Designed miniproteins, single chains, continued (5). Designs and how they scored, part 20

Each design is a single chain, and the fold is of that chain. pLDDT is the mean over its residues in the fold that is shown.

## One batch from the design tools (miniprotein)

Design m16668
Fold by ESMFold2-Fast:
Structure m16668 (fold): chain A 67 residues (1-67)
Amino acid sequence: SALEEDRRRLERAVREAARATGLSEETARRAAELFLAGATQSFIAERLGLSVATVSRLLRVIGEAYS
Protein backbone atom coordinates (compact mmCIF):
# COMPACT_ATOMS: atom_id res chain seq x y z
CA SER A 1 0.00 0.00 0.00
CA ALA A 2 1.02 3.64 -0.44
CA LEU A 3 0.99 4.11 3.34
CA GLU A 4 3.42 1.19 3.79
CA GLU A 5 5.64 2.58 1.00
CA ASP A 6 5.65 6.01 2.71
CA ARG A 7 6.47 4.34 6.06
CA ARG A 8 9.37 2.37 4.52
CA ARG A 9 10.62 5.52 2.77
CA LEU A 10 10.48 7.52 6.03
CA GLU A 11 12.24 4.75 7.99
CA ARG A 12 15.01 4.57 5.36
CA ALA A 13 15.37 8.37 5.39
CA VAL A 14 15.53 8.39 9.22
CA ARG A 15 18.27 5.72 9.28
CA GLU A 16 20.34 7.54 6.63
CA ALA A 17 19.93 10.90 8.40
CA ALA A 18 20.95 9.36 11.76
CA ARG A 19 24.01 7.74 10.14
CA ALA A 20 24.99 10.99 8.37
CA THR A 21 24.81 13.08 11.58
CA GLY A 22 25.80 10.53 14.24
CA LEU A 23 22.48 11.12 16.05
CA SER A 24 19.95 8.54 17.25
CA GLU A 25 17.20 7.31 14.93
CA GLU A 26 14.68 8.67 17.47
CA THR A 27 16.12 12.20 17.15
CA ALA A 28 16.18 11.97 13.33
CA ARG A 29 12.56 10.73 13.35
CA ARG A 30 11.44 13.62 15.58
CA ALA A 31 13.15 16.09 13.23
CA ALA A 32 11.42 14.49 10.21
CA GLU A 33 8.01 14.60 11.94
CA LEU A 34 8.41 18.27 12.90
CA PHE A 35 9.53 19.16 9.36
CA LEU A 36 6.55 17.34 7.79
CA ALA A 37 4.29 19.25 10.21
CA GLY A 38 5.68 22.53 8.79
CA ALA A 39 8.24 23.49 11.47
CA THR A 40 11.23 25.70 10.56
CA GLN A 41 14.85 24.56 10.91
CA SER A 42 15.33 27.04 13.79
CA PHE A 43 12.27 25.69 15.63
CA ILE A 44 13.43 22.08 15.19
CA ALA A 45 16.95 22.99 16.38
CA GLU A 46 15.63 24.67 19.54
CA ARG A 47 13.07 21.90 20.24
CA LEU A 48 15.62 19.06 19.90
CA GLY A 49 18.68 20.85 21.35
CA LEU A 50 20.62 20.69 18.07
CA SER A 51 22.51 23.22 15.97
CA VAL A 52 20.74 24.64 12.90
CA ALA A 53 23.59 23.16 10.80
CA THR A 54 22.83 19.66 12.14
CA VAL A 55 19.09 20.08 11.47
CA SER A 56 19.87 21.30 7.94
CA ARG A 57 21.96 18.15 7.31
CA LEU A 58 19.23 15.88 8.73
CA LEU A 59 16.54 17.49 6.56
CA ARG A 60 18.71 17.42 3.42
CA VAL A 61 19.25 13.65 3.81
CA ILE A 62 15.54 13.10 4.53
CA GLY A 63 14.54 15.21 1.50
CA GLU A 64 16.95 13.32 -0.78
CA ALA A 65 15.47 9.97 0.35
CA TYR A 66 11.97 11.19 -0.63
CA SER A 67 13.06 12.10 -4.20
Scores: mean pLDDT 81

Design m16669
Fold by ESMFold2-Fast:
Structure m16669 (fold): chain A 102 residues (1-102)
Amino acid sequence: MEVVERLWRLTNERSKKILEEAEEEMKKLTDEKEKRELVLKATAEALRLIGDTIQKILDAMRSEEAAEKLLKEYEEEEGVELSEEERERILEELKKRAEELL
């Protein structure tokens, strides 16, 4: 399912960017306590993004309303508008995946 794969890719890219920006910021800090706090905050934020994406995918597999919300968020993040045919195909694929995994 392309939308799920792209959401995972976007989440991974965002998580990586958060961690890379934190690592760059750490190079400017001299206090070990401040460095640790920055790493913990960045790691917590990255894990939160991953958890949110997992939850959205699971919710979309359980309900049509949640699946529509997932598609809307995907459209907003990619800056694209899905055709009605593409939307229906993605919803059918999510339902099929839910039957296989749940």
Scores: mean pLDDT 74

Design m16670
Fold by ESMFold2-Fast:
Structure m16670 (fold): chain A 81 residues (1-81)
Amino acid sequence: MLEIARELAEIKRESWAAAKDEEEARRLTYERAREFLLSRGFPEELADRIAEAVARTAPSDDFEALTLAIANDIQRLLREF
């Protein structure tokens, strides 16, 4: 799980670095995170929910804190699924 969360945190950081504005950063994060999760065999509904959570999570200079926040969101969504 932490490995998936770290990959999603990296996708978020790269998307925010590449984006022109906050709206584009959130959109790119959602699109890239969703594609990554689907490529890893996640069900479409779960991939969508996780990608939305990752896009919504506030950006952070603390990569480990961002990774843990994403991991917590994934664990919550997995319990709901």
Scores: mean pLDDT 81

Design m16671
Fold by ESMFold2-Fast:
Structure m16671 (fold): chain A 84 residues (1-84)
Amino acid sequence: STFQDQVEALEKKAEEAGVKDEEFQLFLEAARANPSLLEAHIAVLERLGLISPATAAELLRLLATDPEEAFRRLEELEERLLAE
């Protein structure tokens, strides 16, 4: 639920930045087909330009080797992005 709340907040922020809701929803649909919602969320953040491709790649590597640390890093990034 916490993760879903953060995704919804990012969706609203993306709409404010001019990203089309349709594109964001397409990525969320892809996440539902993929067992790893975090992988899809990282892809969305990279696509929206909120994180660099290098940061996205690092988070994906962490997700494969240390998922707990990857979760923590994503939470920190999302808090900073939402707070502005």
Scores: mean pLDDT 63

Design m16672
Fold by ESMFold2-Fast:
Structure m16672 (fold): chain A 69 residues (1-69)
Amino acid sequence: AAPSAREEAVRREVLKLVNKYLDKLKSFDEIDKASEVAAEVYRRLLASETEEDRQKVIEEGEKKLKEIA
């Protein structure tokens, strides 16, 4: 079955975050690290119950992606 509306929204948010930094990744190691961050953000967003918690997860993910790129 297709993902739920919540899973679809979370997926779009993660892809938006990753795509912002994708062109700045210069090595396979950086791509692997970014993929791990994306997976972590996806899991944490699905577990988040408040908009404030979701925003915090996105901000932490963005910080990690900036440190990789």
Scores: mean pLDDT 77

Design m16673
Fold by ESMFold2-Fast:
Structure m16673 (fold): chain A 57 residues (1-57)
Amino acid sequence: SRDERIRELSERGRKAGEEVARRWLKEGVAGEEEIEPFSERGGKVGGHGGEVVVEQE
């Protein structure tokens, strides 16, 4: 029961975060990931991921 509630809250948090990220993309806050297909495969592509994007809420 307790774990179920925590999992449900985590799921809702993930969806909320995903919605916020989508909103940021829609506002033109991020787009650097579009270059990822051309980045070095298996490289450090997931090392930072937010260095070139504006950090706004």
Scores: mean pLDDT 54

Design m16674
Fold by ESMFold2-Fast:
Parts: C-alpha cells; structure tokens; sequence
Structure m16674 (fold): chain A 96 residues (1-96)
C-alpha cells in the first residue's frame, strides 16, 4: 500500500506540474496557481490517508477541484491538460 501511494502521489505531482506549466504559458496564472496547489494538497492527503477510503476521498476531492478549474478556464489546452490529470486520479482510485 505505502509504495503504491508514493508512486501515485509522485504521478499526481508530475501531471499537476505539467498542467500548471501549460496554464502559465497561456497566461492563466490563476489556474496555474490553483492546479499546483491542488496537486500538492491531493498528494499530501493521499500520503497521510490511513485507510483506502480516506485515500479514495482525497483523490475524489482532487478530481472535483481539477474539474472546477477546467470548467472556469477559457483555454482548451488547459482543459486538455486537466483532463489528463483527472484521468490519472481516476486510474489511481481504481488501483486502491
């Protein structure tokens, strides 16, 4: 469990960082900041989860926040990057 949680957390941070970079490149600094913060918070909650249920809740909260950021973003590249992050979180939730 612990090794899997670490691997998932690293993947979330990597995908979130790439999405944040894309948002920054298109000038959406608000989305870039929110994406980076959401990635760190989701990874931290996942690593601190004591049960599979808590871990799944952390991932679901992350999915909902990324979905909100994507809906508020006016840039299709940012939306596409966030869809990739959301898919990573969904796949992680299925593995737990």
Amino acid sequence: MEKLKKEIAERILEESLEAAKIAAKVGDLESASRIAATGRETATKLLNAKTDEEAKEALEEGIEEYRRIAEESGDEKVKEALERVIETLREAKEKL
Scores: mean pLDDT 85

Design m16675
Fold by ESMFold2-Fast:
Structure m16675 (fold): chain A 68 residues (1-68)
Amino acid sequence: PPPRRVVLEVGGPEEKDRLDRLEAELAAAYELNVVRTMERTGLSRDELRRRRAEAGETPIEFEIVVRD
């Protein structure tokens, strides 16, 4: 399935910076989970991604924007 896009509006640049850092931390945690899952299952990154997509797991893209 196609990736879902979620737009998060924040009230200022400081809040955007905080959420950008949080997203970077979440991306790092997700990457660690992918690596550990590959180690446990023996699957390649591409194979794991393919199987998750076939199972109906849609990746989410986040876009953080500052409200004017």
Scores: mean pLDDT 72

Design m16676
Fold by ESMFold2-Fast:
Structure m16676 (fold): chain A 70 residues (1-70)
Amino acid sequence: HMEEAAARAYQRLVELGVDPLDAAYAVGKVIQDPTDETIEEIRKEFEEKYGPEVAEGAEQVLRELADTLR
């Protein structure tokens, strides 16, 4: 279940235009610390690098991932 959720989150981030290394980093951080604080920090980084549209999509993906880990 967890491995499948992580793989799906990674794929969705890459499909949104996130670099594969950044997508792996974000998924890994959320798996280790599935908190709103961690997700907000990643969203801010992605907003600066990829823009607000990609950051919004990434936040949704990461919140869904975190929800499966609770």
Scores: mean pLDDT 84

Design m16677
Fold by ESMFold2-Fast:
Structure m16677 (fold): chain A 73 residues (1-73)
Amino acid sequence: MEEKRELLDQLREKSQQLGQQAQQYRAQGDFQKAREYLLRESELTVLEISLYLDIKYDIVNEETIERAKEAVE
């Protein structure tokens, strides 16, 4: 449980970083890079929701954990 919560926090931090980079690119007028970073942020958000639900309902999902570990590296 603690390991999953640490991964969740790491996913949230990485997602926030991608969102901030997207916002910076948008401010600079680089809409193509902004879109790319927003898509990456969206992928991490889906993974974050999946992991959060697994924690909330005490579901053991090894695939979600492995994917989360890969995403935070």
Scores: mean pLDDT 80

Design m16678
Fold by ESMFold2-Fast:
Structure m16678 (fold): chain A 79 residues (1-79)
Amino acid sequence: MALLELSEEERERLMAELKERIEADPRFSSEEEKEVAIRMAELQLRLAELYRREGGSEELLKRLEEEAARAEREAAEVL
């Protein structure tokens, strides 16, 4: 469940959702800020997967999953 046993395809889907949310967020004033935010999300996902094996990053995995779910809901509501 959640991101603990996330497949590579599921990771790509989650990253695409986060990218869409970041691109739609006006708080990122520039294209460079959006790119940095996307790269940080990618690094956080990798870190969370590494820490999963040590049982220490379930909070980060859940947060990333919740953020992706929020982006999907917000996109549906604003459309």
Scores: mean pLDDT 61

Design m16679
Fold by ESMFold2-Fast:
Structure m16679 (fold): chain A 92 residues (1-92)
Amino acid sequence: SELEEEEQIVRAQTLALSRKVLELLYEQGKLTPEQYEEGMKRLEAMFAGLPEKAQEAYEKTLKEIEGVKTMEEIEEKLEELRERAEELREKR
């Protein structure tokens, strides 16, 4: 289903932004090394469970946000993805 594919892509994009959140929090000293490693392992496991197209969307999103330095910009992008996910659920 096209709708299921779009949902998986949005999940992948959200996962990529969540990884960036962990990286920024760690760089700011707001996470311990142990908390950062645990978070990254959880993200790796979630990524491994994604279909190929969603994995490609994850990698593309990571590359696009590589230059983002502020939590505010990531939070704005996460809110946009949350709204997109709700729109996709409403279509079911």
Scores: mean pLDDT 83

Design m16680
Fold by ESMFold2-Fast:
Structure m16680 (fold): chain A 86 residues (1-86)
Amino acid sequence: AIYDEGTDPSLRELVEEGVRKIREIAFKEGPEAAKEYAEKLIKELRELAKKLAELYGVPLANQGTIDEIEKIFRDAAEEAAREYLE
């Protein structure tokens, strides 16, 4: 469907914005705060996926895609921590 095709770019934008915020928090508040923020984003993504499945009978994304996004957010927090230099 045209809507499903349009959802992929929006999901990508959401992931990119999440990574950007995780990196910003790591540099301003430290790596621990960035990890906490990443876990918060992961929890919100899981809750959104469940709500969409309940309301529309269609998941936001398959479980594999959600797992990949979770890994991206966690990896971003770890990379930002490693790149944080005085």
Scores: mean pLDDT 70

Design m16681
Fold by ESMFold2-Fast:
Order: sequence, then structure tokens, then C-alpha cells
Structure m16681 (fold): chain A 85 residues (1-85)
Amino acid sequence: SLKECLSKINPKAGSYYLFSQAILKNKDIVSLFRQLNLLLAKLTSDNKNEVKTKINTILSQLKPYLHKTTYNAISNSINILLNCL
């Protein structure tokens, strides 16, 4: 789920709560995170490169809505996940 995905990516529980509140105020952010979670759920070793391209597109769309530190933390965590597959 979005909550489980964000809690695993975010190293600080307090930061996760504040981020969740920010998401609830903007339906576009919610939609982008839904798309991101669907792509992560479909991620396999065989489709990694295709899914990575789509994830990077969504991250670029999320960037203007997020503080730089939050964006970098999410982006780095996702890249670590993609490199583990």
C-alpha cells in the first residue's frame, strides 16, 4: 500500500506523517503516488529497465510538489530498490 511503501522508504516516522498530510491536500500528488506504487508492484527482474523509465517520469512530475530533501530521499530509496533487482 502507499502507507507501507512510504514507511519503508522514509527513515523517520515523523517525516512520513508530515508527508502524508501534504499528500492529502493535493489530489495530483495522490494520483502520482498511486501510479508510482502500481509500477513498483509490477516491478520484476525482466521488466526492470522499462519500469525504471516510467518511475523516473513520475518522479520528475512529483519533484515540483516536494521539498528537495524529501524528493532526494524518495528518489534515492527507489533507485536502491531498482538496483537490488
Scores: mean pLDDT 67

Design m16682
Fold by ESMFold2-Fast:
Structure m16682 (fold): chain A 64 residues (1-64)
Amino acid sequence: SEAERAQQRMRERMEQIREKLDEAAERARRVLRETFEKSGLEGSHEAMRVLAEEVGRAFEEYLK
């Protein structure tokens, strides 16, 4: 049926999006690690801001 084909296409798109999000998550983990190593624990607010910015950028890139 048309609904069944629409569901199948949605699942395929969701799988592709999940793959791209996984890549973005890996990049975010790396940025988090590097930021904490560079800033130290006292720079936690700055580290969180930098992380949020980088994660946002990565998601924009993958969700275009």
Scores: mean pLDDT 70

Design m16683
Fold by ESMFold2-Fast:
Structure m16683 (fold): chain A 88 residues (1-88)
Amino acid sequence: SMEEVKEGDRFVVGYGENGKITAIARVETVAPNEVEVTFWYESGLEEAKKALEEALKEAGLTAVKETYEPLTEEKWAEALAEARELAA
């Protein structure tokens, strides 16, 4: 059933303006109603955090761990590939 959130479920959220993504949140479900978040960012981290926090709250999810890392060209390519696979 779709109401049951399982450990290991993942999604990726991109945040950006004017067609440029400047921050990516990779979200992994680690327990029912609990997620771990990794942010890869060039800019706009605080805006991305607020947007994700609001979305997680609406979904009934709580972030239990947050990690912040610079958005490198390699991580950008990896995150876009994962986001495309998860969106398909």
Scores: mean pLDDT 69

Design m16684
Fold by ESMFold2-Fast:
Structure m16684 (fold): chain A 122 residues (1-122)
Amino acid sequence: MEIKGTITVNVYGDGEKQELTLTFHVPPDVDVSTLDLVVIDPVTGEETRLPLPAVGESEPLTRLRPGETLQLYVEGYNLELGDVNLPEGLTVSIEERDGFNVLVITNNSDKTYIVYVKVETS
């Protein structure tokens, strides 16, 4: 059986929590503890690698200010977009790369949001 990963992105702003979900699938012989969530900082463009078992909502991942773009991926695996319930002015897309795809969230609004991410595997 394939291992199913679920990434939940929570966006906080304007008094409300709104969320987006993504799923990915890995072969059953892959140890998911060896996989990283890769985050590209919206200000510096620096790549940060977070071990999947350590990705939880205890601390904010980043701020997303007007005009900024956040990118998230699991290298070598395709993300499938699930439910999208984001504020108006935030756009979401999936961009193809070599052997995987990337979640792209762009803030086209005049408001700053705080982003939290959690990853769960089954």
Scores: mean pLDDT 79

Design m16685
Fold by ESMFold2-Fast:
Structure m16685 (fold): chain A 91 residues (1-91)
Amino acid sequence: MEELIERAGRLVGETARRVAREELGASEEEAEAAGREGEARVRALIRKAGSEEAARLVLRAAEAALAGDEEEAARLMEEAGRVAREAAAKR
């Protein structure tokens, strides 16, 4: 799980920085802040969920976003959220 959490955090951070710079016109400082926030949130989410399936979906979503497939990225992120909530509910 730790390797998966680190990979998911890094890819989500890269995606957030790219989106902030290229699509939202953010400064480099704002892009770095978005990346750090994204990394922290995703790492915390995966650790709380305790779900390797949710972590893998987040990785796939970040990869799709970096490849420019925004529809697939959004779909995978919705699925990741659903899986994470189900994992948390099972206790």
Scores: mean pLDDT 75

Design m16686
Fold by ESMFold2-Fast:
Structure m16686 (fold): chain A 71 residues (1-71)
Amino acid sequence: SEKERVLEEIRRVMEEIKELYLEKHEFSEEEVAAIEKHIEELLKAMETWSLEQLRRALEVARAELEALKAE
C-alpha cells in the first residue's frame, strides 16, 4: 500500500517532467511515444525495488522537477 503510493507519486512527478520538456522542446510523435514507453518500463522495473530505494528515487525526481521549473 505505502509502496504503491510512492510509485504513484513517482509516476506523477515523471509525467510533470515530461510535460515541461514537451513545452520547452519540439518533439516528434515518435519521440513522445519513446519517452512514454521509457517511463512505463522504468516504473515497471521499480515495482521490484524496496520502499527505501523508491523514496530516494522520488526525492531525486522531485529535485529534477524543481530544477526544470527554475529554468
Scores: mean pLDDT 84

Design m16687
Fold by ESMFold2-Fast:
Structure m16687 (fold): chain A 93 residues (1-93)
Amino acid sequence: SMRSYSDNAITAINNGDVSSASDYVSQVLRSTIDSIRQNPSQRVQIYSDTRGLLSRVRDTASSASSSTGSDGQSLADSIQNTVNGIDTVINLL
């Protein structure tokens, strides 16, 4: 589930494993698209849930950037761009 992948991403960041965290973020996004395809009437709710989960991962990555260096900051920036994209889509629906 999206929540399980986001929780795993946070755990990976806290363990200094930015690579695994990035993979889990990708799984959150794939799970999001799959959920929307299965339940298109719930699209806005699914995007809103994903936004909240990704924001938590982004904040964790940003907070860990001083110890993870550029990799953690790059992950945080990439997640922020994705969240901004989701906000744009929700605002157009």
Scores: mean pLDDT 85

Design m16688
Fold by ESMFold2-Fast:
Structure m16688 (fold): chain A 81 residues (1-81)
Amino acid sequence: SMREEAIKLAQEALEKVKEVLQRFENGEATPEDLKVLEEAVEKAQEALRLGQQVGSEEAIKLAQEALKLAEELRRRVFVEL
C-alpha cells in the first residue's frame, strides 16, 4: 500500500543519512557520500509528500527526521568556507 511505501522510503532515507553522518564523524567521508546524501534527501522529500497524502504520521516523522539530519550534516560540511 502507499502507506507502507511511504514508511519504507522514509526509513531507507533516514538510514542512509545516518550512514553518511557516521562516516563523516569518523573522518571517512568521500565525495561519493555527497551523492548518497543527495539521493537520501530526495527519497525523504518523496516519503514526506506521500506520507502527507496518506496521513501516515510515522512516515512524516521519519522523513522530517531524515531531512533535519541531512540539513545539519550539510551545514557542518559547508560552513567550513
Scores: mean pLDDT 83

Design m16689
Fold by ESMFold2-Fast:
Structure m16689 (fold): chain A 66 residues (1-66)
Amino acid sequence: SHMEKEIAKVKEETAAMKAKIRARGEEAVAAESDPRRQALLRGITDGVIAILEAVTNLVIQKLEKE
């Protein structure tokens, strides 16, 4: 259906954004020498990805109701 194509596009774009966020987070961790700061940066990266996934789920729910 038309909505299935819209949902597929949202999932594709979200996957691309998550990949970029993970790559950025890994670069930040690699540039940091302090293990405590590395752990904090990983936690921040995971948190940002979790928020993106939650927002994406809300968008998909809205598309499914239209």
Scores: mean pLDDT 86

Design m16690
Fold by ESMFold2-Fast:
Structure m16690 (fold): chain A 63 residues (1-63)
Amino acid sequence: STQQKITALIGRILRTIGDILDLERQLQDPSLSDQQREALRQKLEQLQQEQQQLMTQLNSIKG
């Protein structure tokens, strides 16, 4: 059960990293309006927070 939980958390972390990289790529578009940049920034912040929470959960697992 602990090993399965670790594997699941790692999988979610890797997916979140992929989503962050996709958003960072989108933010490189020089044609984005301020409103579009703000929306993407908010999504990036949400994913970064999720990643930190998942990493904290992983670090709290002993063994």
Scores: mean pLDDT 85

Design m16691
Fold by ESMFold2-Fast:
Structure m16691 (fold): chain A 65 residues (1-65)
Amino acid sequence: GDTEKKIEEAVKIAEEILKENKDLSTTERNELIYEKVGDILQSLNDDAASEASAKIIEKGDEILS
């Protein structure tokens, strides 16, 4: 549905930022992620926003390991 597509879009954008900006500080990368996906996350209900945030954290752990 629309919610699932928004979650996937936010995760994809965050993944691209994480991959391209490995040399930035954690604070700078988080600022870029929120600049690009903040509106998507705010458009989601609490459960979906939590799911998107968890998936972004998982991608960060995977990419930055």
Scores: mean pLDDT 81

Design m16692
Fold by ESMFold2-Fast:
Structure m16692 (fold): chain A 108 residues (1-108)
Amino acid sequence: SIMNIINNIIDNLKKTRYRSYADVSRITAEHWKKYGTYWAEQLSLSMEYLYLKLETEVTGSKKPELDEFLKKNSGDRGKKQQQMADDLLSSIDSKFDVDISNDILNLT
């Protein structure tokens, strides 16, 4: 079932350091910003939001770092980054792509 697939993804992500992945995504965004590759910067920031959101959902804890991200990215650009991450999560859910956990863990 869809719920079993989602639970397997969540359990795999629980074994990873979400904060470290969010940090790598932020560093990657700064790299692409330096080189003027706007699309890659936007994607990296969307991934930071995704990891912070997943950490919050998986741990059931209050979301201090997610709240800080949202405050920093309250403009149209930040909202677009959040929408890209939400669209990605929805696409995963609709297409049942369990390999996305592997893609997320495969730091490029």
Scores: mean pLDDT 61

Design m16693
Fold by ESMFold2-Fast:
Structure m16693 (fold): chain A 53 residues (1-53)
Amino acid sequence: TQKQLQIQMTQEMSRGFDNLDTMLKNPSVDSKKLLEEAMESFKKAAELYKQLQ
């Protein structure tokens, strides 16, 4: 359902922002891995958003 797509999109967006937030709060961690995971989550959210339109 459209509602399930919206929930999944929100979860992927939250995951992306969490990884970026962790990178910003902990500069000593591997930023490349966190950025890659955030990018993948945002990509999935964008694909889900297209299905919602």
Scores: mean pLDDT 80

Design m16694
Fold by ESMFold2-Fast:
Structure m16694 (fold): chain A 106 residues (1-106)
Amino acid sequence: SGELEQMQNELQRLDNELKELEAALEATRASHPITPEQQAILDQAEQKLKEARRYLAEGWSLLLAMRAEGVRPDLMEKFREAIKKAEQYLSEARETLARLEAGLAA
């Protein structure tokens, strides 16, 4: 259905954002000598990306369930919650990396 296609497109968009942020984190590690304080910030960003990945995996599982069983209100609510959490963690990781790249230590 069109709803399931839109949900798949949203998950694919967020998966792409996750991959871009993971690449940016590794590029930051590779490009600069890292202090212990900067390493702690990178570890925080990495943990946020791991949480985003977990919620995206949940979102994909819910999409698969809805494709098999049909669109249900309870599964849709869980899907929207997973997407919201994934977006939150991706946003937090992006902000953390941007602050580090600007030379600001937390």
Scores: mean pLDDT 86

Design m16695
Fold by ESMFold2-Fast:
Structure m16695 (fold): chain A 83 residues (1-83)
Amino acid sequence: SEEEVRRAAEELREGLRRLIESGKPGEEFEVELRDGDSRLVVRATVGEDRRVELDLSGDRPTDLISEALGRALQEVAPLFDEP
């Protein structure tokens, strides 16, 4: 449902924010976004350089999942450029 996708995207946004601000090398965070029978798994990992890497697996994202994921990523993007 839209509510479930929105909640998962919010969890992703908060998890990414925490990893970017305070994540240590080797820390991982995973969120599953579901829209009907469509399932996308987003895994975030902190590298040795403290950069967060994203791995996407599962089904082709629906428009709802793509929009929610894009919005969550856009909201954390400024944290990479913060002085």
Scores: mean pLDDT 77

Design m16696
Fold by ESMFold2-Fast:
Structure m16696 (fold): chain A 66 residues (1-66)
Amino acid sequence: MREELEEELAKLPEEVAEALREVSKLMPLEEVLKFARRLAETAKEDVEIAEALALLWLGVAKVAAR
């Protein structure tokens, strides 16, 4: 799980990877991994949108974690 997450993060821009690493402290790794895969696909088409989505999800994760 953690190893698979780091492998997916290595495929992403550093800004996106950092945001997802922070989310992984607040949410289950399975959910973070699924979102990392979605963001990797999005980043292939538009890296700015992928960065924005990662930051938005980090904000949501912080609210959900209380």
Scores: mean pLDDT 77

Design m16697
Fold by ESMFold2-Fast:
Structure m16697 (fold): chain A 87 residues (1-87)
Amino acid sequence: SELERLQELLAEAAARDPGVGVSLTLATAQILMREGKPEEAARVLEATIAALPADHPELPALLRALAEALRAAGKLEEAARAAALAA
């Protein structure tokens, strides 16, 4: 699917160049949120988070964006977990 391909490309970019991959993922998620696609935004963010080291300095920003996307998608329990990890 187009979403799976997008997730794969963004995760690959983050693994290869974390700074570029994170920036591209956040921009893509913002566009998806604006288009009313919060579930797609959450999946893109989750794929990039999974590709990064656990101690990566930009993880809190990605987790905050993920919490926002999950909240907009009605996934309140998952959103609360993502927000807690960002704190």
Scores: mean pLDDT 86

Design m16698
Fold by ESMFold2-Fast:
Structure m16698 (fold): chain A 75 residues (1-75)
Amino acid sequence: TKEIENFKSLKDKILKKMEEEGMPQESINEVKKLMDKTLEEIKRTKDPLKQAILLARLLAEISEIYLEEKIKKKK
């Protein structure tokens, strides 16, 4: 559906930005795995509100991983 298409677009944008910023492949793989898991959960819910909540949770988790790697890079 439209929500799944939007999710794929967001996934590609996030992964491309991480690659452009030179993040470790392990971190990129963790984000990729997390997004794939969330997409499967979204496909099962059928409820748009639950899908939105799952997306918000995913974005928070991705932000945490991204900020953690930025802190590590400064050492």
Scores: mean pLDDT 75

Design m16699
Fold by ESMFold2-Fast:
Formats: structure tokens, sequence, C-alpha cells
Structure m16699 (fold): chain A 91 residues (1-91)
């Protein structure tokens, strides 16, 4: 489902931030992922907005990459649902 794909993309961004030594941003993204799982989109938005600009760009990049892969796989409905959910939470 779109929510699971969004959570996966955010956790991939958190893992990349951890590899870069950005532990605080990585922890915020893990908390954002848990908030999304609980349907607390306002808390998820607050965590996202408190990230460094570099971390926000990485999250956006991971989301765009996930959408691109879904489109290449012909999973158009899931690509659209993920984009709409991300915009609802972060836009």
Amino acid sequence: MARDLLVEAILKAAEELEKQGKLEDAEKLRKAAEAIRKGDYEAAREYFNSLSPEAQKLVTGQLLETVRKLLEEGRLDLANALSELAQKIFG
C-alpha cells in the first residue's frame, strides 16, 4: 500500500543519513516513519520540517526514485497514490 511504500522510502533515507554520520536527522526520520504508520501526519510533517535542508532533499530524492521505479514497473496506481500521500503529508 502507498503508506508502506512511503515508510520504506523514509527509512531508506534514514539509513543513508546514518551512513553519512547524520544521526539526529536519521532519528527524526525514523520517528516520522512511525508517525506515518500511526496516521499522525502532523507529527510526521513536524519531524520533516525540523530536518536539515540536505536531509529534506535526500527524503525528496528517495520518494522521487520510488515513484520512478513504480512507473517503470507499470504500477501506475501505486505511483500516483504514493505521490498524493507524500504531498498530503509534506506539501
Scores: mean pLDDT 86

Design m16700
Fold by ESMFold2-Fast:
Structure m16700 (fold): chain A 73 residues (1-73)
Amino acid sequence: MSKEEKREKLKEFAKEIEKKYKSGVTLREDELDKLVSGETTDIDSVMIGGPSTDPRFQKAREDFEKKVKELGL
C-alpha cells in the first residue's frame, strides 16, 4: 500500500469515527503526512478534537490508533 493510500484511508477513517462519536475530531494534515512518512508515531499531534477528558474523544482516539497500527504505521 502506498503512502498516499494510507493517508487517504486515515482521512476517510477520521470522518467515520467523527460520525460515530461526534467528538469534534479533525486531522492536522502536516502531522498526518509526517505519520505516513514515518517521521512521527505521535497520534496526539495528528488527531485533534474535544478535550482529552471527553470519553467520546478518548474512544475516537483509540479507534484511530488501532487503524494506524492496522495500516502498519
Scores: mean pLDDT 79

Design m16701
Fold by ESMFold2-Fast:
Structure m16701 (fold): chain A 90 residues (1-90)
Amino acid sequence: SLEISEKLSEVVQELKEKGIPEEVIDEIKLILNQARYKIFYEKEDIEKVEKEAIEKVEKLMKEKNLSEEQKKNVLEGLKKMLELIKEEYK
């Protein structure tokens, strides 16, 4: 929905303002788009898809050498975005 897309964009903007690199944000967007596809089209288990998305983002944060503060902000933002996606598909 447009409302969910706007709320997702707000979380992305918060991550940018907290100094998360644009490259990391773009990869997170890709991971979330893949998660949305799996939930909507593939009808995969939401909890499984959420766990896999979190694991992918954790690997990304390690590869990009994010600080502990940046990692915390990314995980909090990711959790908000995943909850919004889950809300859309209830």
Scores: mean pLDDT 83

Design m16702
Fold by ESMFold2-Fast:
Structure m16702 (fold): chain A 58 residues (1-58)
Amino acid sequence: MKTYTATIKVPGESGTITVTATVDEDGNVRVEAKASDPSLDDIAARVARTVETHLRNQ
């Protein structure tokens, strides 16, 4: 099991988005994004979807 964590600063916003991607031994990819501010929750959801799509297509 490998876990990758990245913190993303959103331009113009005071908050951050933390993305955690976990890859299991079987190659299952799980991506979660957590916003530090509820106003960024929609952006966090889009970031998680984008990261999951990229990892799935590699």
Scores: mean pLDDT 76

